# Designed miniproteins, single chains, continued (5): the designs that were tried, part 55

Each design is a single chain, and the fold is of that chain. pLDDT is the mean over its residues in the fold that is shown.

## One batch from the design tools (miniprotein)

Design m18003
Fold by ESMFold2-Fast:
Structure m18003 (fold): chain A 70 residues (1-70)
Amino acid sequence: SKEKKAEEYYNQGLKYYREGNYDKAIEYFQKAIEIDPNFVSAWVNLAKVYKELGNEEKAKEYAEKAQALF
C-alpha cells in the first residue's frame, strides 16, 4: 500500500539520520511526504536535519508545516 511505502521510506530516513548521513535522510523523508503529505513525523525530522545542517530557514519551514498538520 502507499501507506506502507511511506513508512518504509521514513524508516530509511531514520536509519540515515542515525548514521549522520543527512543528505540521504532528507532524500528518504522527502520520499515519505511525497507519498503521504500528512506524515507529521517526516516533516518533524526534516526540520531536525536542516537544523543540524545549520539551515535555520528550512528548519523553520518544515517545523511550521508539521505544526499545521496537528
Scores: mean pLDDT 88

Design m18004
Fold by ESMFold2-Fast:
Structure m18004 (fold): chain A 75 residues (1-75)
Amino acid sequence: GEEMVNQMLLTIKDLKELSPEEIEKFRKDLEELVTRYQNAADEDERLAALTEISRLVAKYTDADYGGVATRPEPA
């Protein structure tokens, strides 16, 4: 659980030099998704949470935030 969050955070931090504020936001968002994953009663909900985690990681590695217009995310 937590170890997976830390591993992903470390990978992104090493790949992209993030500010402490960006690291904190990413960690908070990732922890919330990991909590949803761990608290999922059904495998469908668990898979949905895992998909959101992957999307969050992709967003941070793609660096599409920072006060500029963000791309619309399809449902």
Scores: mean pLDDT 67

Design m18005
Fold by ESMFold2-Fast:
Structure m18005 (fold): chain A 67 residues (1-67)
Amino acid sequence: ASEEQLKEAAEVAKEALKERDYKKGAQRIGEILGMSPEQAAIEAYRYALKNKDFEAAEGAFKALQAL
């Protein structure tokens, strides 16, 4: 996945946290990264932690847990 795709996935993870729609968030992150929702949520979570974006990390983690 490109850095631009990972940034977009992190924004989607934060939106999923705000809207509490984690299954939809996981599916969208998967589409953006071109991966399964599970793998994409893990990659978004790792990217968020590396950038200290704890809101995106929480959203990605909850998206993974909703699968």
Scores: mean pLDDT 85

Design m18006
Fold by ESMFold2-Fast:
Structure m18006 (fold): chain A 77 residues (1-77)
Amino acid sequence: MEGRVAYLRRLGREVAAMLEAIKGKPVSELTEEEIRQILREEGGFDEKTVRKYLLALRAYLNPDYEAAAKEIEEIDK
């Protein structure tokens, strides 16, 4: 559990940096749909990975890593 939260925090930071590099805007100015499109079209990520990255990013921006970890475990089922 501790390792999962640490992973999500790191992942959220990396996803935010990637989105800002691609779009040239702060991640706080991007809508969820814009983020999904960037991850799918520019990142080439599959749907499962896009969902995980969105959860990690939301947890990073609004710290709720425990809830995000539980949701990701449901996606991994």
Scores: mean pLDDT 75

Design m18007
Fold by ESMFold2-Fast:
Structure m18007 (fold): chain A 73 residues (1-73)
Amino acid sequence: SVDELIEKLKDEDPDVRVLAAGTLGQLGDPRAVKPLYEVAKNDPDPRVRQAAITALKNIGGEEAEKALKEIEK
């Protein structure tokens, strides 16, 4: 489910977080936008931050576009 994937964005393993971000991007559910924004801003691993940015671009829409503008400041 989307909620289980959002939980996996907080996994100890950065490879799990990358996979969770990618899967959320493929699903395109706007419920993922805020969690992905937080990951893109704050995750210690640059690979995970980049995966979250890519996922936000794949989801698209008004909320994701707003999140991407805040990241690009």
Scores: mean pLDDT 88

Design m18008
Fold by ESMFold2-Fast:
Structure m18008 (fold): chain A 63 residues (1-63)
Amino acid sequence: SMEERKEKFREFLEELERELTRKVVLGEISPQEAEALFRERAREKAEELGLSEEEVKEILDSL
């Protein structure tokens, strides 16, 4: 369902944020690189799940 896809996207973003934050703390990547990677991976996942740009923004605003 659409709700299941939105929930999967939210869970994906929360896990991705935790992973990238850990890499920044460990000095493996810069904060700027983490931000760019987060945006790119989020875009790819949204496309995979068939979410609209408005739905993506609404979910991101709720994080």
Scores: mean pLDDT 84

Design m18009
Fold by ESMFold2-Fast:
Order: C-alpha cells, then sequence, then structure tokens
Structure m18009 (fold): chain A 110 residues (1-110)
C-alpha cells in the first residue's frame, strides 16, 4: 500500500513516527488518486527532514488532516492544512521541509 512506501524513506526515529501518523490507504487507480499519493509521499519526505519529534508530530497531524480531506474531495480544506504545515516547518527553521509541503499543497489543489 502507499502507506508502506511512505514509511520506507524515513532515516530517523522522528521521521518514522511522523510517517506512521499519516492516514493509510490512499487509493491508486485514477489521476486524482495518484495526485493524492504523490502529495502524501512529498509530505512524508518533508517529515523525514524534521529531526525534532515535537515539530514532526505537529506537521504529521496537519498532513493527516490534509490527506483525509483529499480522500473526501475537500481540496480547499486539504490545501489549508498543508499551508498550516508549511508555516509550522518554516517557523521551526526547516525550509527544505516547507518546500516539499508547498509542492504537496500545489498537487492537492489540482
Amino acid sequence: SPFAELTRGGGSVAAGAGAAMLAPDIPKATEKSENAFRAAQLASEAISKVPDLETARKIAELVRKAVEAMLKGKTDEAVKYLNEAIEVARSAGHPEAAELLRKAADIAGK
């Protein structure tokens, strides 16, 4: 499943914990499902760039809400949560994670 792929990229305990907080079972059959999967992959990579558990958990919670919104067809809500995750990453000093989350938000808004 896509969830297993998200956890395989983590190199730290904080990244692994963050990935485990993401919603499971992103469907993969249509272009919209592929966009949801790609956004989740970018978000998981972003979490892997955040070494501190507190910030990783905050980002993971927002990403989980975004993925849940995408699965429900609520694109505006998904983009809102991803933008909040970008702000958390930027304010914590993780610009690389923020850029990956921005790319995820761009995909979620399609």
Scores: mean pLDDT 73

Design m18011
Fold by ESMFold2-Fast:
Structure m18011 (fold): chain A 65 residues (1-65)
Amino acid sequence: SPLEEIRRALAEAARHYKEGNYEKAYEFSQRALDLAREAGLTPEQLAALEAVHEFFKKKYENKKK
């Protein structure tokens, strides 16, 4: 199901973040957001996932740049 794929992608993002792999955390959070958009989640659900993705993006950018 799309929700299980989103959940798996978010779990992978969290795992990589805990391991210090901010690039992979960002990539998996992007995958979760893309899957949510394709699945037609509500604007409220998308906003929550966009906030999560922005968090991982900032971690990646702050460490790399």
Scores: mean pLDDT 84

Design m18012
Fold by ESMFold2-Fast:
Structure m18012 (fold): chain A 92 residues (1-92)
Amino acid sequence: MKISDLEVEISMIQIEVAVGLILARKGDFEGAAETARRALERLDRLAAKYGETPELAAAREALREALRAAEEGDGEKAIEALRRALDALARL
């Protein structure tokens, strides 16, 4: 797989997570949950192509936590988990 394809996909996931953070801060937990689901789908495709790495696993777990928190209406947990996902993605 080309490095440029990986860089583009990581950037798209980072944008989706950043949008999720904005939505969660506004109290739009349904929107935050939707962006977390889309980011998870993209991460699962990356893991399928490149294999699992500690950074991918950390980002995926953080996004799963963000999704659960958003669905439960726990804005503090959702925001914290989305920030952890961004930190993990930045290490890729």
Scores: mean pLDDT 82

Design m18013
Fold by ESMFold2-Fast:
Structure m18013 (fold): chain A 80 residues (1-80)
Amino acid sequence: DEKELKEVQEAARRAAERARALAEKLKAAGFDEAAELARRAAELAEKAAESEDLEEAKKLLEEADETARRAGEIARAQLA
Protein backbone atom coordinates (compact mmCIF):
# COMPACT_ATOMS: atom_id res chain seq x y z
CA ASP A 1 0.00 0.00 0.00
CA GLU A 2 1.84 3.06 -1.36
CA LYS A 3 -0.39 5.49 0.54
CA GLU A 4 0.23 3.70 3.86
CA LEU A 5 4.01 3.72 3.25
CA LYS A 6 3.91 7.47 2.55
CA GLU A 7 1.88 8.09 5.74
CA VAL A 8 4.38 6.06 7.83
CA GLN A 9 7.31 7.93 6.23
CA GLU A 10 5.67 11.30 7.03
CA ALA A 11 4.99 10.21 10.63
CA ALA A 12 8.62 9.05 10.89
CA ARG A 13 9.96 12.42 9.68
CA ARG A 14 7.91 14.19 12.36
CA ALA A 15 9.05 11.68 14.99
CA ALA A 16 12.68 12.31 14.02
CA GLU A 17 12.25 16.09 14.37
CA ARG A 18 10.59 15.70 17.80
CA ALA A 19 13.25 13.25 19.02
CA ARG A 20 16.09 15.55 17.92
CA ALA A 21 14.46 18.50 19.70
CA LEU A 22 13.99 16.34 22.81
CA ALA A 23 17.65 15.24 22.69
CA GLU A 24 18.82 18.88 22.60
CA LYS A 25 16.56 19.87 25.51
CA LEU A 26 17.64 16.88 27.61
CA LYS A 27 21.32 17.56 26.90
CA ALA A 28 20.90 21.23 27.88
CA ALA A 29 19.24 20.08 31.15
CA GLY A 30 22.16 17.72 31.92
CA PHE A 31 20.28 14.45 31.28
CA ASP A 32 23.07 13.02 29.11
CA GLU A 33 21.88 9.37 29.17
CA ALA A 34 18.29 10.33 28.28
CA ALA A 35 19.63 12.69 25.58
CA GLU A 36 21.59 9.82 23.97
CA LEU A 37 18.44 7.66 23.85
CA ALA A 38 16.45 10.53 22.30
CA ARG A 39 19.21 10.91 19.68
CA ARG A 40 19.00 7.14 19.03
CA ALA A 41 15.22 7.47 18.60
CA ALA A 42 15.78 10.24 16.03
CA GLU A 43 18.21 8.01 14.07
CA LEU A 44 15.70 5.12 14.03
CA ALA A 45 12.90 7.46 12.89
CA GLU A 46 15.16 8.86 10.13
CA LYS A 47 15.77 5.30 8.89
CA ALA A 48 12.00 4.66 8.95
CA ALA A 49 11.40 7.81 6.87
CA GLU A 50 13.93 6.60 4.25
CA SER A 51 12.66 3.00 4.10
CA GLU A 52 10.83 1.90 0.92
CA ASP A 53 9.49 -1.22 2.69
CA LEU A 54 6.26 -0.68 4.63
CA GLU A 55 6.90 -3.38 7.26
CA GLU A 56 10.50 -2.22 7.82
CA ALA A 57 9.34 1.42 8.10
CA LYS A 58 6.65 0.42 10.64
CA LYS A 59 9.12 -1.63 12.70
CA LEU A 60 11.73 1.15 12.75
CA LEU A 61 9.10 3.74 13.72
CA GLU A 62 7.85 1.48 16.54
CA GLU A 63 11.45 1.07 17.78
CA ALA A 64 11.95 4.86 17.57
CA ASP A 65 8.77 5.52 19.59
CA GLU A 66 9.75 2.97 22.26
CA THR A 67 13.29 4.39 22.47
CA ALA A 68 11.91 7.92 22.90
CA ARG A 69 9.58 6.62 25.64
CA ARG A 70 12.57 5.09 27.46
CA ALA A 71 14.42 8.41 27.18
CA GLY A 72 11.49 10.10 28.95
CA GLU A 73 11.44 7.43 31.67
CA ILE A 74 15.17 7.82 32.36
CA ALA A 75 14.82 11.62 32.52
CA ARG A 76 11.95 11.24 35.03
CA ALA A 77 14.01 8.82 37.14
CA GLN A 78 16.90 11.31 37.21
CA LEU A 79 14.46 13.98 38.51
CA ALA A 80 13.35 11.69 41.36
Scores: mean pLDDT 86

Design m18014
Fold by ESMFold2-Fast:
Structure m18014 (fold): chain A 97 residues (1-97)
Amino acid sequence: SLKKEYEEELKKDPNNAEAWLNLGLVYLSEGDYEKAIEYLEKAVEIKESARNYLMLGEAYKKAGDYEKAVKYYEKALELDPNNEVAKANLEEAKKKL
């Protein structure tokens, strides 16, 4: 399974931000927002990229934490100001505050 493959990669290299991101996205797709947030926070800790911040914001939004969703969408836009997905998601999350 993809989870097992990413978990085995992370046992060999815990600094693999892409494996943390991919594992977080698997849990996000399954509706396990707590684990998705945990793994996406690890991805951001290792590599602060617009994609990692955007996906962490999505996980917080789906968990109902709109304040943290706004924070991480703003971080994504600091790194990629023209990201239309991050802009749209930021506007939606702000309406929930």
Scores: mean pLDDT 90

Design m18015
Fold by ESMFold2-Fast:
Structure m18015 (fold): chain A 69 residues (1-69)
Amino acid sequence: LTPEQQLQKILNGANTVYNSTDLDPQTKIGLLQMTKKDLEQLKQEHPSLAAQIDTGIQDIDNKIQELSG
């Protein structure tokens, strides 16, 4: 996978987790926190994608806040 394809795969995974009807909010938060860690790692490996990754991290943070009530 290219770094851009890897980023898109990670972001698609986060959306799948958030929209799942089978997962409770606490489980979703845990999985989204792990996804955020994967994005931070990708940013360290590919600084040229930092702006796109930061946007993805903000989206995940918003999802975590919504789930946290």
Scores: mean pLDDT 87

Design m18017
Fold by ESMFold2-Fast:
Structure m18017 (fold): chain A 75 residues (1-75)
Amino acid sequence: GPEVDAAQAEADRNLTRIDELAEEAKKDGYFDVAKEIEKLRTEARRRFTQTGSAEPVREALEKAEKIYEEAKKKA
C-alpha cells in the first residue's frame, strides 16, 4: 500500500545518502569512519527489512552525518 511504498522510497533515499557519506569519508582518508558508517547502513537495512519502518534508516543517517562531521573537526 502507499504507506509501504513511501517507507521503501524514504529508506532507499536515506541508504543512498549513507553510502555517499561513506564514500566521502574514504576520499578524505577517514577509513575507520567510513567502516563505522557502512556498519550503520548494514544494520539499518536489516532493521528496515524486518520492520518495514524507515525510522531505523533515518536514525542511521543522522548518526552517520554526526560521525563524519566530528571526523572532519579532528582532522
Scores: mean pLDDT 85

Design m18018
Fold by ESMFold2-Fast:
Structure m18018 (fold): chain A 70 residues (1-70)
Amino acid sequence: MEELRERYRELAQRALEVLETHGEAGVPEAKELVREALEVAAEALVLQGADPERVRELAEKTLAEEEALI
């Protein structure tokens, strides 16, 4: 569990660093990092007893909504 939390934080931090350093040019890379972070979060929820299929569906919906705002 803690390893997944650490990985999530690292991916989220890297996404912010890419945006801070490259601005708009970093958006594609930041989107990929956010997607990986959501996958890690989904895995952590599954380990806590959530349904893997439902968690993945929720993560995909969240990512699609965030991509629409960018």
Scores: mean pLDDT 72

Design m18019
Fold by ESMFold2-Fast:
Structure m18019 (fold): chain A 99 residues (1-99)
Amino acid sequence: MHMEPETARALEEALRRIGRIMLEERVTFLEAVRRLLREWGLEDDLIDRLLAIRTEEEREAFIAEVRERYPELPEAWLEVIGYLADLIMNGDTFAAAPE
């Protein structure tokens, strides 16, 4: 496991929000991620690209593009986006499974 404490807290917060969106709106994990990222100000084109990531190279390129387009986003949020991309790429989505 390779997670900084600040990133871990940001990821926990993001996953709690994703879980709340899933429960409140009764949507899938991927749809909840889309809604969270829209709230963060990301455009649908970038969100669609995130949800379609399949390789580490695509993940790195995506994070670099997000940082360039949204330089005001906190580093912890960029790392959270990276972890969400990893979950999507591996097809696990376990982090947002309902209890």
Scores: mean pLDDT 74

Design m18020
Fold by ESMFold2-Fast:
Structure m18020 (fold): chain A 72 residues (1-72)
Amino acid sequence: SLQEELRRLQKYIDELEKLVQEAIDKGMTLEEIRKLINQKLEEYKKEVKDPRLQRALESLANALIDEAEKRL
């Protein structure tokens, strides 16, 4: 259902935000962080079937990359 997909999307958002914070704390480069986010995004897109939610996840991944760049 859409509600289950939305709940899964929120979980993936939380996981991505945590991964980015941990990567920054570990001193990873922007390129390493970008690669990590893109790898996780592709994994999540296999589980999220709604194309609107896939686009939302892509937008959030891009926002996290932009935020990481500003914090490095």
Scores: mean pLDDT 81

Design m18021
Fold by ESMFold2-Fast:
Structure m18021 (fold): chain A 83 residues (1-83)
Amino acid sequence: MEEIEEAKRRIRRLLEEAEAAWAAGRPELALLLLEEALRLARELLDYAVNVVKDKELIEEAERLLAEVEARRAELEAALRAQQ
């Protein structure tokens, strides 16, 4: 389970770094960080569903993926509104 816990920590760190980048006026960096978080969250969900098959982990991975996707959508919408 160490690899799963490391993946969850990386995703959470990327979300925190993306929020910090957004607050610092660096939306392009925030998007790059969210894209990496999204990639890792999708990989975690795939691993949870196809390899581990643990209901609790699947639910955690789905929640993390949804959070990353929501934050990316919010940032993309805000960037479009600035045009």
Scores: mean pLDDT 83

Design m18022
Fold by ESMFold2-Fast:
Structure m18022 (fold): chain A 83 residues (1-83)
Amino acid sequence: DLRRLADRIRQRSQQLLSSSNPVDVQVAQYGLQAADAVLNRDYDLAGRYISRVGSINARAGSNASQSSIDLGRLMSELGDRIS
Protein backbone atom coordinates (compact mmCIF):
# COMPACT_ATOMS: atom_id res chain seq x y z
CA ASP A 1 0.00 0.00 0.00
CA LEU A 2 1.60 3.23 -1.22
CA ARG A 3 -0.20 5.26 1.46
CA ARG A 4 1.30 3.16 4.28
CA LEU A 5 4.81 3.53 2.85
CA ALA A 6 4.31 7.32 2.43
CA ASP A 7 3.10 7.50 6.06
CA ARG A 8 6.21 5.62 7.24
CA ILE A 9 8.46 8.00 5.27
CA ARG A 10 6.62 11.01 6.75
CA GLN A 11 7.05 9.65 10.32
CA ARG A 12 10.76 8.87 9.82
CA SER A 13 11.32 12.28 8.19
CA GLN A 14 9.56 14.08 11.07
CA GLN A 15 11.90 12.36 13.57
CA LEU A 16 14.97 13.27 11.49
CA LEU A 17 14.07 17.01 11.29
CA SER A 18 15.36 17.45 14.88
CA SER A 19 18.85 16.12 13.96
CA SER A 20 21.91 18.31 14.51
CA ASN A 21 23.27 16.99 11.17
CA PRO A 22 22.30 19.33 8.27
CA VAL A 23 22.32 16.37 5.84
CA ASP A 24 19.67 14.64 8.02
CA VAL A 25 17.50 17.78 8.05
CA GLN A 26 17.75 18.27 4.28
CA VAL A 27 16.93 14.60 3.56
CA ALA A 28 14.00 14.78 6.02
CA GLN A 29 12.58 17.88 4.29
CA TYR A 30 12.61 16.10 0.90
CA GLY A 31 11.17 12.95 2.53
CA LEU A 32 8.16 14.97 3.75
CA GLN A 33 7.74 16.58 0.32
CA ALA A 34 7.92 13.19 -1.47
CA ALA A 35 5.32 11.69 0.90
CA ASP A 36 2.98 14.66 0.33
CA ALA A 37 3.46 14.39 -3.46
CA VAL A 38 2.50 10.67 -3.39
CA LEU A 39 -0.59 11.40 -1.27
CA ASN A 40 -1.55 14.04 -3.88
CA ARG A 41 -0.89 11.46 -6.68
CA ASP A 42 1.90 13.64 -8.12
CA TYR A 43 4.26 10.74 -8.82
CA ASP A 44 6.55 12.77 -11.11
CA LEU A 45 7.18 15.30 -8.33
CA ALA A 46 7.67 12.49 -5.79
CA GLY A 47 10.25 10.84 -8.09
CA ARG A 48 12.20 14.11 -8.31
CA TYR A 49 12.39 14.43 -4.49
CA ILE A 50 13.39 10.75 -4.17
CA SER A 51 16.22 11.30 -6.69
CA ARG A 52 17.30 14.45 -4.80
CA VAL A 53 17.65 12.46 -1.55
CA GLY A 54 19.76 9.83 -3.33
CA SER A 55 22.07 12.58 -4.64
CA ILE A 56 22.36 14.24 -1.21
CA ASN A 57 23.30 10.95 0.51
CA ALA A 58 25.79 10.12 -2.27
CA ARG A 59 27.45 13.56 -1.97
CA ALA A 60 27.54 13.34 1.85
CA GLY A 61 29.29 9.94 1.75
CA SER A 62 30.66 9.22 5.23
CA ASN A 63 28.87 12.34 6.59
CA ALA A 64 25.48 10.71 5.88
CA SER A 65 24.00 9.21 9.06
CA GLN A 66 22.53 5.70 9.17
CA SER A 67 19.11 7.36 9.69
CA SER A 68 19.52 9.40 6.50
CA ILE A 69 20.65 6.27 4.58
CA ASP A 70 17.70 4.24 5.99
CA LEU A 71 15.25 6.99 4.98
CA GLY A 72 16.85 7.07 1.52
CA ARG A 73 16.26 3.31 1.19
CA LEU A 74 12.56 3.70 2.12
CA MET A 75 12.28 6.51 -0.45
CA SER A 76 13.96 4.30 -3.08
CA GLU A 77 11.33 1.60 -2.32
CA LEU A 78 8.63 4.26 -2.77
CA GLY A 79 10.21 5.23 -6.12
CA ASP A 80 10.12 1.61 -7.31
CA ARG A 81 6.43 1.29 -6.39
CA ILE A 82 5.40 4.49 -8.25
CA SER A 83 7.38 3.60 -11.41
Scores: mean pLDDT 86

Design m18023
Fold by ESMFold2-Fast:
Structure m18023 (fold): chain A 71 residues (1-71)
Amino acid sequence: GGADAARAGAAAGAAGAAGDSATALTMYHEQFKVASTEEAKEAGRKGAEAGAAGDAVRASQYGNLAFQAGK
């Protein structure tokens, strides 16, 4: 649900900010699966794409957006 999506998005953002791109990507995938709003889903998708491209900074930014949109 929304709370799980918000938590996963926040975890992805925190991991990305810490430079842990692998954890950030994993959390973005989990957020995408449980996201309940279209805004949260889109932010999660963009975060996953950035993470897959090796852009941990963008992945972190989109994770934070997914958390905010999922609230």
Scores: mean pLDDT 68

Design m18024
Fold by ESMFold2-Fast:
Structure m18024 (fold): chain A 68 residues (1-68)
Amino acid sequence: GAAAREALREELLREAERRATLLISQGKVQGAIDVLEEAVRRARELGLEELAEELEKSIQNIKKTYGL
C-alpha cells in the first residue's frame, strides 16, 4: 500500500544520504556521487520516480559545490 511504499522511500533516502554524507566528510566526493547514482537506479527499479529525480538533483548540487 501507499504507507509501505512511503516507508521504503524514506529508508532508501536516509541510507543514501547517510552514506553520501559520511563519504563527503572523508573527502571522498566521487564515492558519494557513486552511492547516490546507485540509489537513483534502485529508486527507478522500485517505481519511486520522484525520489530518483530528487537524488539526481542532489548529485548535480554536489558536482556544482565541488567543481565536478
Scores: mean pLDDT 85

Design m18025
Fold by ESMFold2-Fast:
Structure m18025 (fold): chain A 85 residues (1-85)
Amino acid sequence: PSKEEIEEEIEISFIRMMAQVALQSEDPEEALELAEKIAEMAKKSESERVRREAVEALRRIAEALEARGHLEEAERIRELAEELE
């Protein structure tokens, strides 16, 4: 694979890992911090696939936080996802 393909696979793997940790976290501040890291990685990437994976991850994290009553953190994460579209 090309260097670009390898970088894309690595970025997607990191996004998926961070999303999984955020979804399992009981701490809304930790989930928000991980979401911010996902968004920053996606913003620096020129890959549409990486941005798409990040948007999906952010939306899942926001939904989980909202379901637990963390509305402010969920709204901030939804804003991050919107900026990547």
Scores: mean pLDDT 84

Design m18026
Fold by ESMFold2-Fast:
Structure m18026 (fold): chain A 77 residues (1-77)
Amino acid sequence: SMKEKLEKEIKESMIRIGYSVVKHSLSRPDVTPEELESDIEMLDKYIKEAEKLGDKKTAEELKKLKEEAKKRLEELK
């Protein structure tokens, strides 16, 4: 339906924005462990959403970004 199509487009836009936010966090030298833990939780939610939408490419890109965030978090602890 048109409503389902619009809801999908909104979710895809939210995922793209979240990806960009986390990528910018990782570019910051002053990023905190608390920010990275929040980013990782957000990425987990978006990975599940992308998988539900059948967007395997976006899910894999989010998983890679999550591993980068986890690596940075371990370096800060």
Scores: mean pLDDT 86

Design m18027
Fold by ESMFold2-Fast:
Structure m18027 (fold): chain A 70 residues (1-70)
Amino acid sequence: SLDEIIRQEAESYIAGAKELIERLKNEKLTPSQRAALLTAAYLYIAMASTADPEGAEEVRKELEKVEKEL
């Protein structure tokens, strides 16, 4: 169903954002690479937010904490 497809897409974007957050935490990145991964992670969160606003908000808060530690 369409609802299942939308849910699966939101789950995929959230998983992608979480993977980028782990890269920001664990990899030795240049400032340019960090900026690119941060931008991509925020974009994935935004794309998930319509279908899964709670999940998107949880991951956004985690990303904001990680960003402050960079």
Scores: mean pLDDT 86

Design m18028
Fold by ESMFold2-Fast:
Structure m18028 (fold): chain A 105 residues (1-105)
Amino acid sequence: ALPAIPVLQAAEARSLEEAIEVLREALETARHILETGSEEEKRYAVELLISSAASLLALMQALGAPPEVVERLQELILRAIEALAAGDYETALRYVEEALRVAEE
């Protein structure tokens, strides 16, 4: 059975700290699925992970994060999408992990 991956919507996040925690939990869940899941489950997990990262970016933009931070997050999310399209789930997860680190700065 596929474990539930937290999908964060910007409008549903009460704080940036809560949004960061949700993405961190989503990363741990995706890592587990990449080790144990089917190809379909791996793709779905990475798609949800990227969606959660995009929601965090939208929240940071709404809160007035510096343009340089926003641009760095956009680039990392784009690279994660490109890795997913190539079937490179490990690389996609790594880019989202880097995006989380940038958001925590």
Scores: mean pLDDT 79

Design m18029
Fold by ESMFold2-Fast:
Structure m18029 (fold): chain A 67 residues (1-67)
Amino acid sequence: MDEAEKKRLEEKVRRTLELAVKNGLISEEEAKELLEKAMEAIRKGDVDTVEKLMEELERKGVRKLTE
């Protein structure tokens, strides 16, 4: 992944987690944990792990928040 793509994915994950917390779908602690896992996966270029984390958030009701 390009450095720009990594930054864009990081921002998307952060924004999605922020919206999930604001809507009471996950706790702030849970959001921090998921963010750390996503950031690690992005740094490794592990797109599959990032996609799984985003899918998990969608299943928790953040699907409508990730437009």
Scores: mean pLDDT 73

Design m18030
Fold by ESMFold2-Fast:
Structure m18030 (fold): chain A 76 residues (1-76)
Amino acid sequence: KTAEELIEEGLEYAQKGDFEKALKLLEEAAKIGDKKQQAIAYVMMAKIYETLGDKEKAAEYLKKAEELDPELAKLA
């Protein structure tokens, strides 16, 4: 699977409320994607952690996204 496919699948699981699977797929996307795809995956992981109430992890992943792509992170 490509990073793009993993991001799409991750979003699908997040929409279904399966945050564990969504996070695993987004983590894999971050490992194999380019900087932009990695930043997108981190922004999505941050949003999932916000939804789960884990503010510390949400801030951590948003910081990682900002380091890779500051313009994309501003849209989050």
Scores: mean pLDDT 82

Design m18031
Fold by ESMFold2-Fast:
Structure m18031 (fold): chain A 62 residues (1-62)
Amino acid sequence: GDEETKKSQEALKQIESLSEEERIKLIAEVFNTTEETARKMLKNSFLGTVALRTVAGVLAAQ
């Protein structure tokens, strides 16, 4: 809904303010995986999109 869209937009702005290293660390923490795996996910367009959307969802839930 509109509220979920607004929360996702705020979460995306927070992610955009992060460095690549900070994004990698967040993906690693959210997926409970290594930073190396998180970096490989970001390099893959599909997996990177899924990973960032999952991180945005976690941030939006806070």
Scores: mean pLDDT 75

Design m18032
Fold by ESMFold2-Fast:
Structure m18032 (fold): chain A 56 residues (1-56)
Amino acid sequence: KDLELALSLFDLDGDGRYDTAARLAVKAFQREQGLEDDGVPDAATLAALREVLARQ
């Protein structure tokens, strides 16, 4: 689940595309990490994602 989200966010960085499905996935991840669930992959969200990915 978290790994799939990480891959989706990294793919977005590659082509700059950001759709509704990715936004909802980011919101869910932010809630799981205790962050504001605005669906925007800001610095805090990316830092939390990298930590989760490193531990997987």
Scores: mean pLDDT 67

Design m18033
Fold by ESMFold2-Fast:
Structure m18033 (fold): chain A 85 residues (1-85)
Amino acid sequence: MENLKKGYEAFEKGDYDTAIKYFEEAIKENPNAGAYLMLGRAYFKKGEYEKAIEWYKKAIDLDPTNKVAQKFLEEAEKKLEEARK
């Protein structure tokens, strides 16, 4: 998936807005847990924890055995909880 690869490249460069655009396009072409996970991670890096949580939950819905997505969800929920205190 070309858009998924371009999303990873943008993410590694710290260009999270560009990464989000490519991961959104990847999801439109072929919904997959990896693309949802990375979209969540990009929002997390931007400090948008509520959006990160939403996308991590979608990743888990597609692949409930994905322990990485579960770990990222817990991390984002903790950050959101800390931000509210």
Scores: mean pLDDT 82

Design m18034
Fold by ESMFold2-Fast:
Structure m18034 (fold): chain A 58 residues (1-58)
Amino acid sequence: AAAAEAIAALPAAERPEALAALLRSEDPALQRVALRALRGLPDAERLAVAQALRALEE
């Protein structure tokens, strides 16, 4: 709950990196929170999250 509120309060420019970090977490609860937030985002922000995820993998 607190993590979701913190993400929602972030500037749009910082939100993709924060969501990517949550999706890369090994905690299923944090992954679920990030996925719920992603479903509400515009396509452009979802693409930014995907790019941030790729950067974290490489």
Scores: mean pLDDT 72

Design m18035
Fold by ESMFold2-Fast:
Structure m18035 (fold): chain A 62 residues (1-62)
Amino acid sequence: EDKADMIVTMLEQLRRDQGIDDEELIEYLKRMLKSYGVEITDAQARELLNSPRKEQIEMLKK
């Protein structure tokens, strides 16, 4: 799996398995992307989390 697919899969698991709210998911997403050298805003993270899986992967591949 590429990095985008792995990140999206992890976010879906956190949301489903742990019942983590969107604010906590935004923080996890920002921290994961920062570890891969990518910085995003809270607004970008919210947009990504509200997008369908295929669109989330496309957004992260750019």
Scores: mean pLDDT 73

Design m18036
Fold by ESMFold2-Fast:
Structure m18036 (fold): chain A 75 residues (1-75)
Amino acid sequence: SLLDETSPETLTRIEGVGPEVAKRLVEAGFTTIAQVAAASVEELTKVPGIDEELARRIWEGAVRLAREEHLAQAP
């Protein structure tokens, strides 16, 4: 499914995630949209180059995509 795909292109579907942010997420172990949605904003801020505002935007986008797939059970 979209949420379980490990492509950098899949991560860029999250609002606020460009190619550079997608690389940072993969380096930190977030390789799928489902993993990003299951993380907390606090965990995303630990990724280099992601501040609290960007982390919140990324997390909300990932949770929205998970909800659209009826996978609203995040972390």
Scores: mean pLDDT 75

Design m18037
Fold by ESMFold2-Fast:
Structure m18037 (fold): chain A 79 residues (1-79)
Amino acid sequence: SLSGKVVDANGNPIAGATVTLRGEGVETRTVVTDANGNYSFTNLPLNTTYLLTVSKAGYAPVVRPVLLTEDTTLNVTMA
């Protein structure tokens, strides 16, 4: 699985951010961060490289490649 928190530059949680996960041979998944900025993707194949995209109006989009070898926590800061 891949989970984490989306925060601003001051560490405040960003609710309502769209988090999209893409991987070769894996169905594209999209979730929205909760009131505490949390997101989670479960049942993901391991040993696979994913592209994580986070977008929210008023912030610059964040794009992160992630090699998922185990259950991973990835926190994202937006500006």
Scores: mean pLDDT 82

Design m18038
Fold by ESMFold2-Fast:
Structure m18038 (fold): chain A 75 residues (1-75)
Amino acid sequence: MEDKVRKALLDAVLKAIREKKPVTKSMVREALLAQGLEERVADAAATEFINSLKEGASVPEAILRAIKAAQAEAA
């Protein structure tokens, strides 16, 4: 799970940079679903990632928080 969440989040950040726009929850959720995560798990991870970034967390810190949210939801 950790590797799939990390890859999806990095892909979403890279796409946002290419598009010259902020990372959106929709971009993150779509990337997580593309990695084969369940909708419930993808939504939890996307929500935590975007909230962490809005709070001023670094991308690595936001990724770790999103991974924990995904693991908690998948349990």
Scores: mean pLDDT 82

Design m18039
Fold by ESMFold2-Fast:
Structure m18039 (fold): chain A 60 residues (1-60)
Amino acid sequence: SSLLKQRLSSLPPEQRPYFLELEELKRRREEAIRQGDLETAQEYDRKIEELKKELKDKLK
């Protein structure tokens, strides 16, 4: 939460939705791990990596 606040404060408004989506995906991945659903956790890991690549492209 504290780290997320720092990131959001320093980001252009256009990039904030991407970082919020990353936080949501990480939360869902952690929930899947907690439930022992490793297959679903791996799917979220893939989505997180794809979104990180999109962010890098947006940042140039």
Scores: mean pLDDT 76

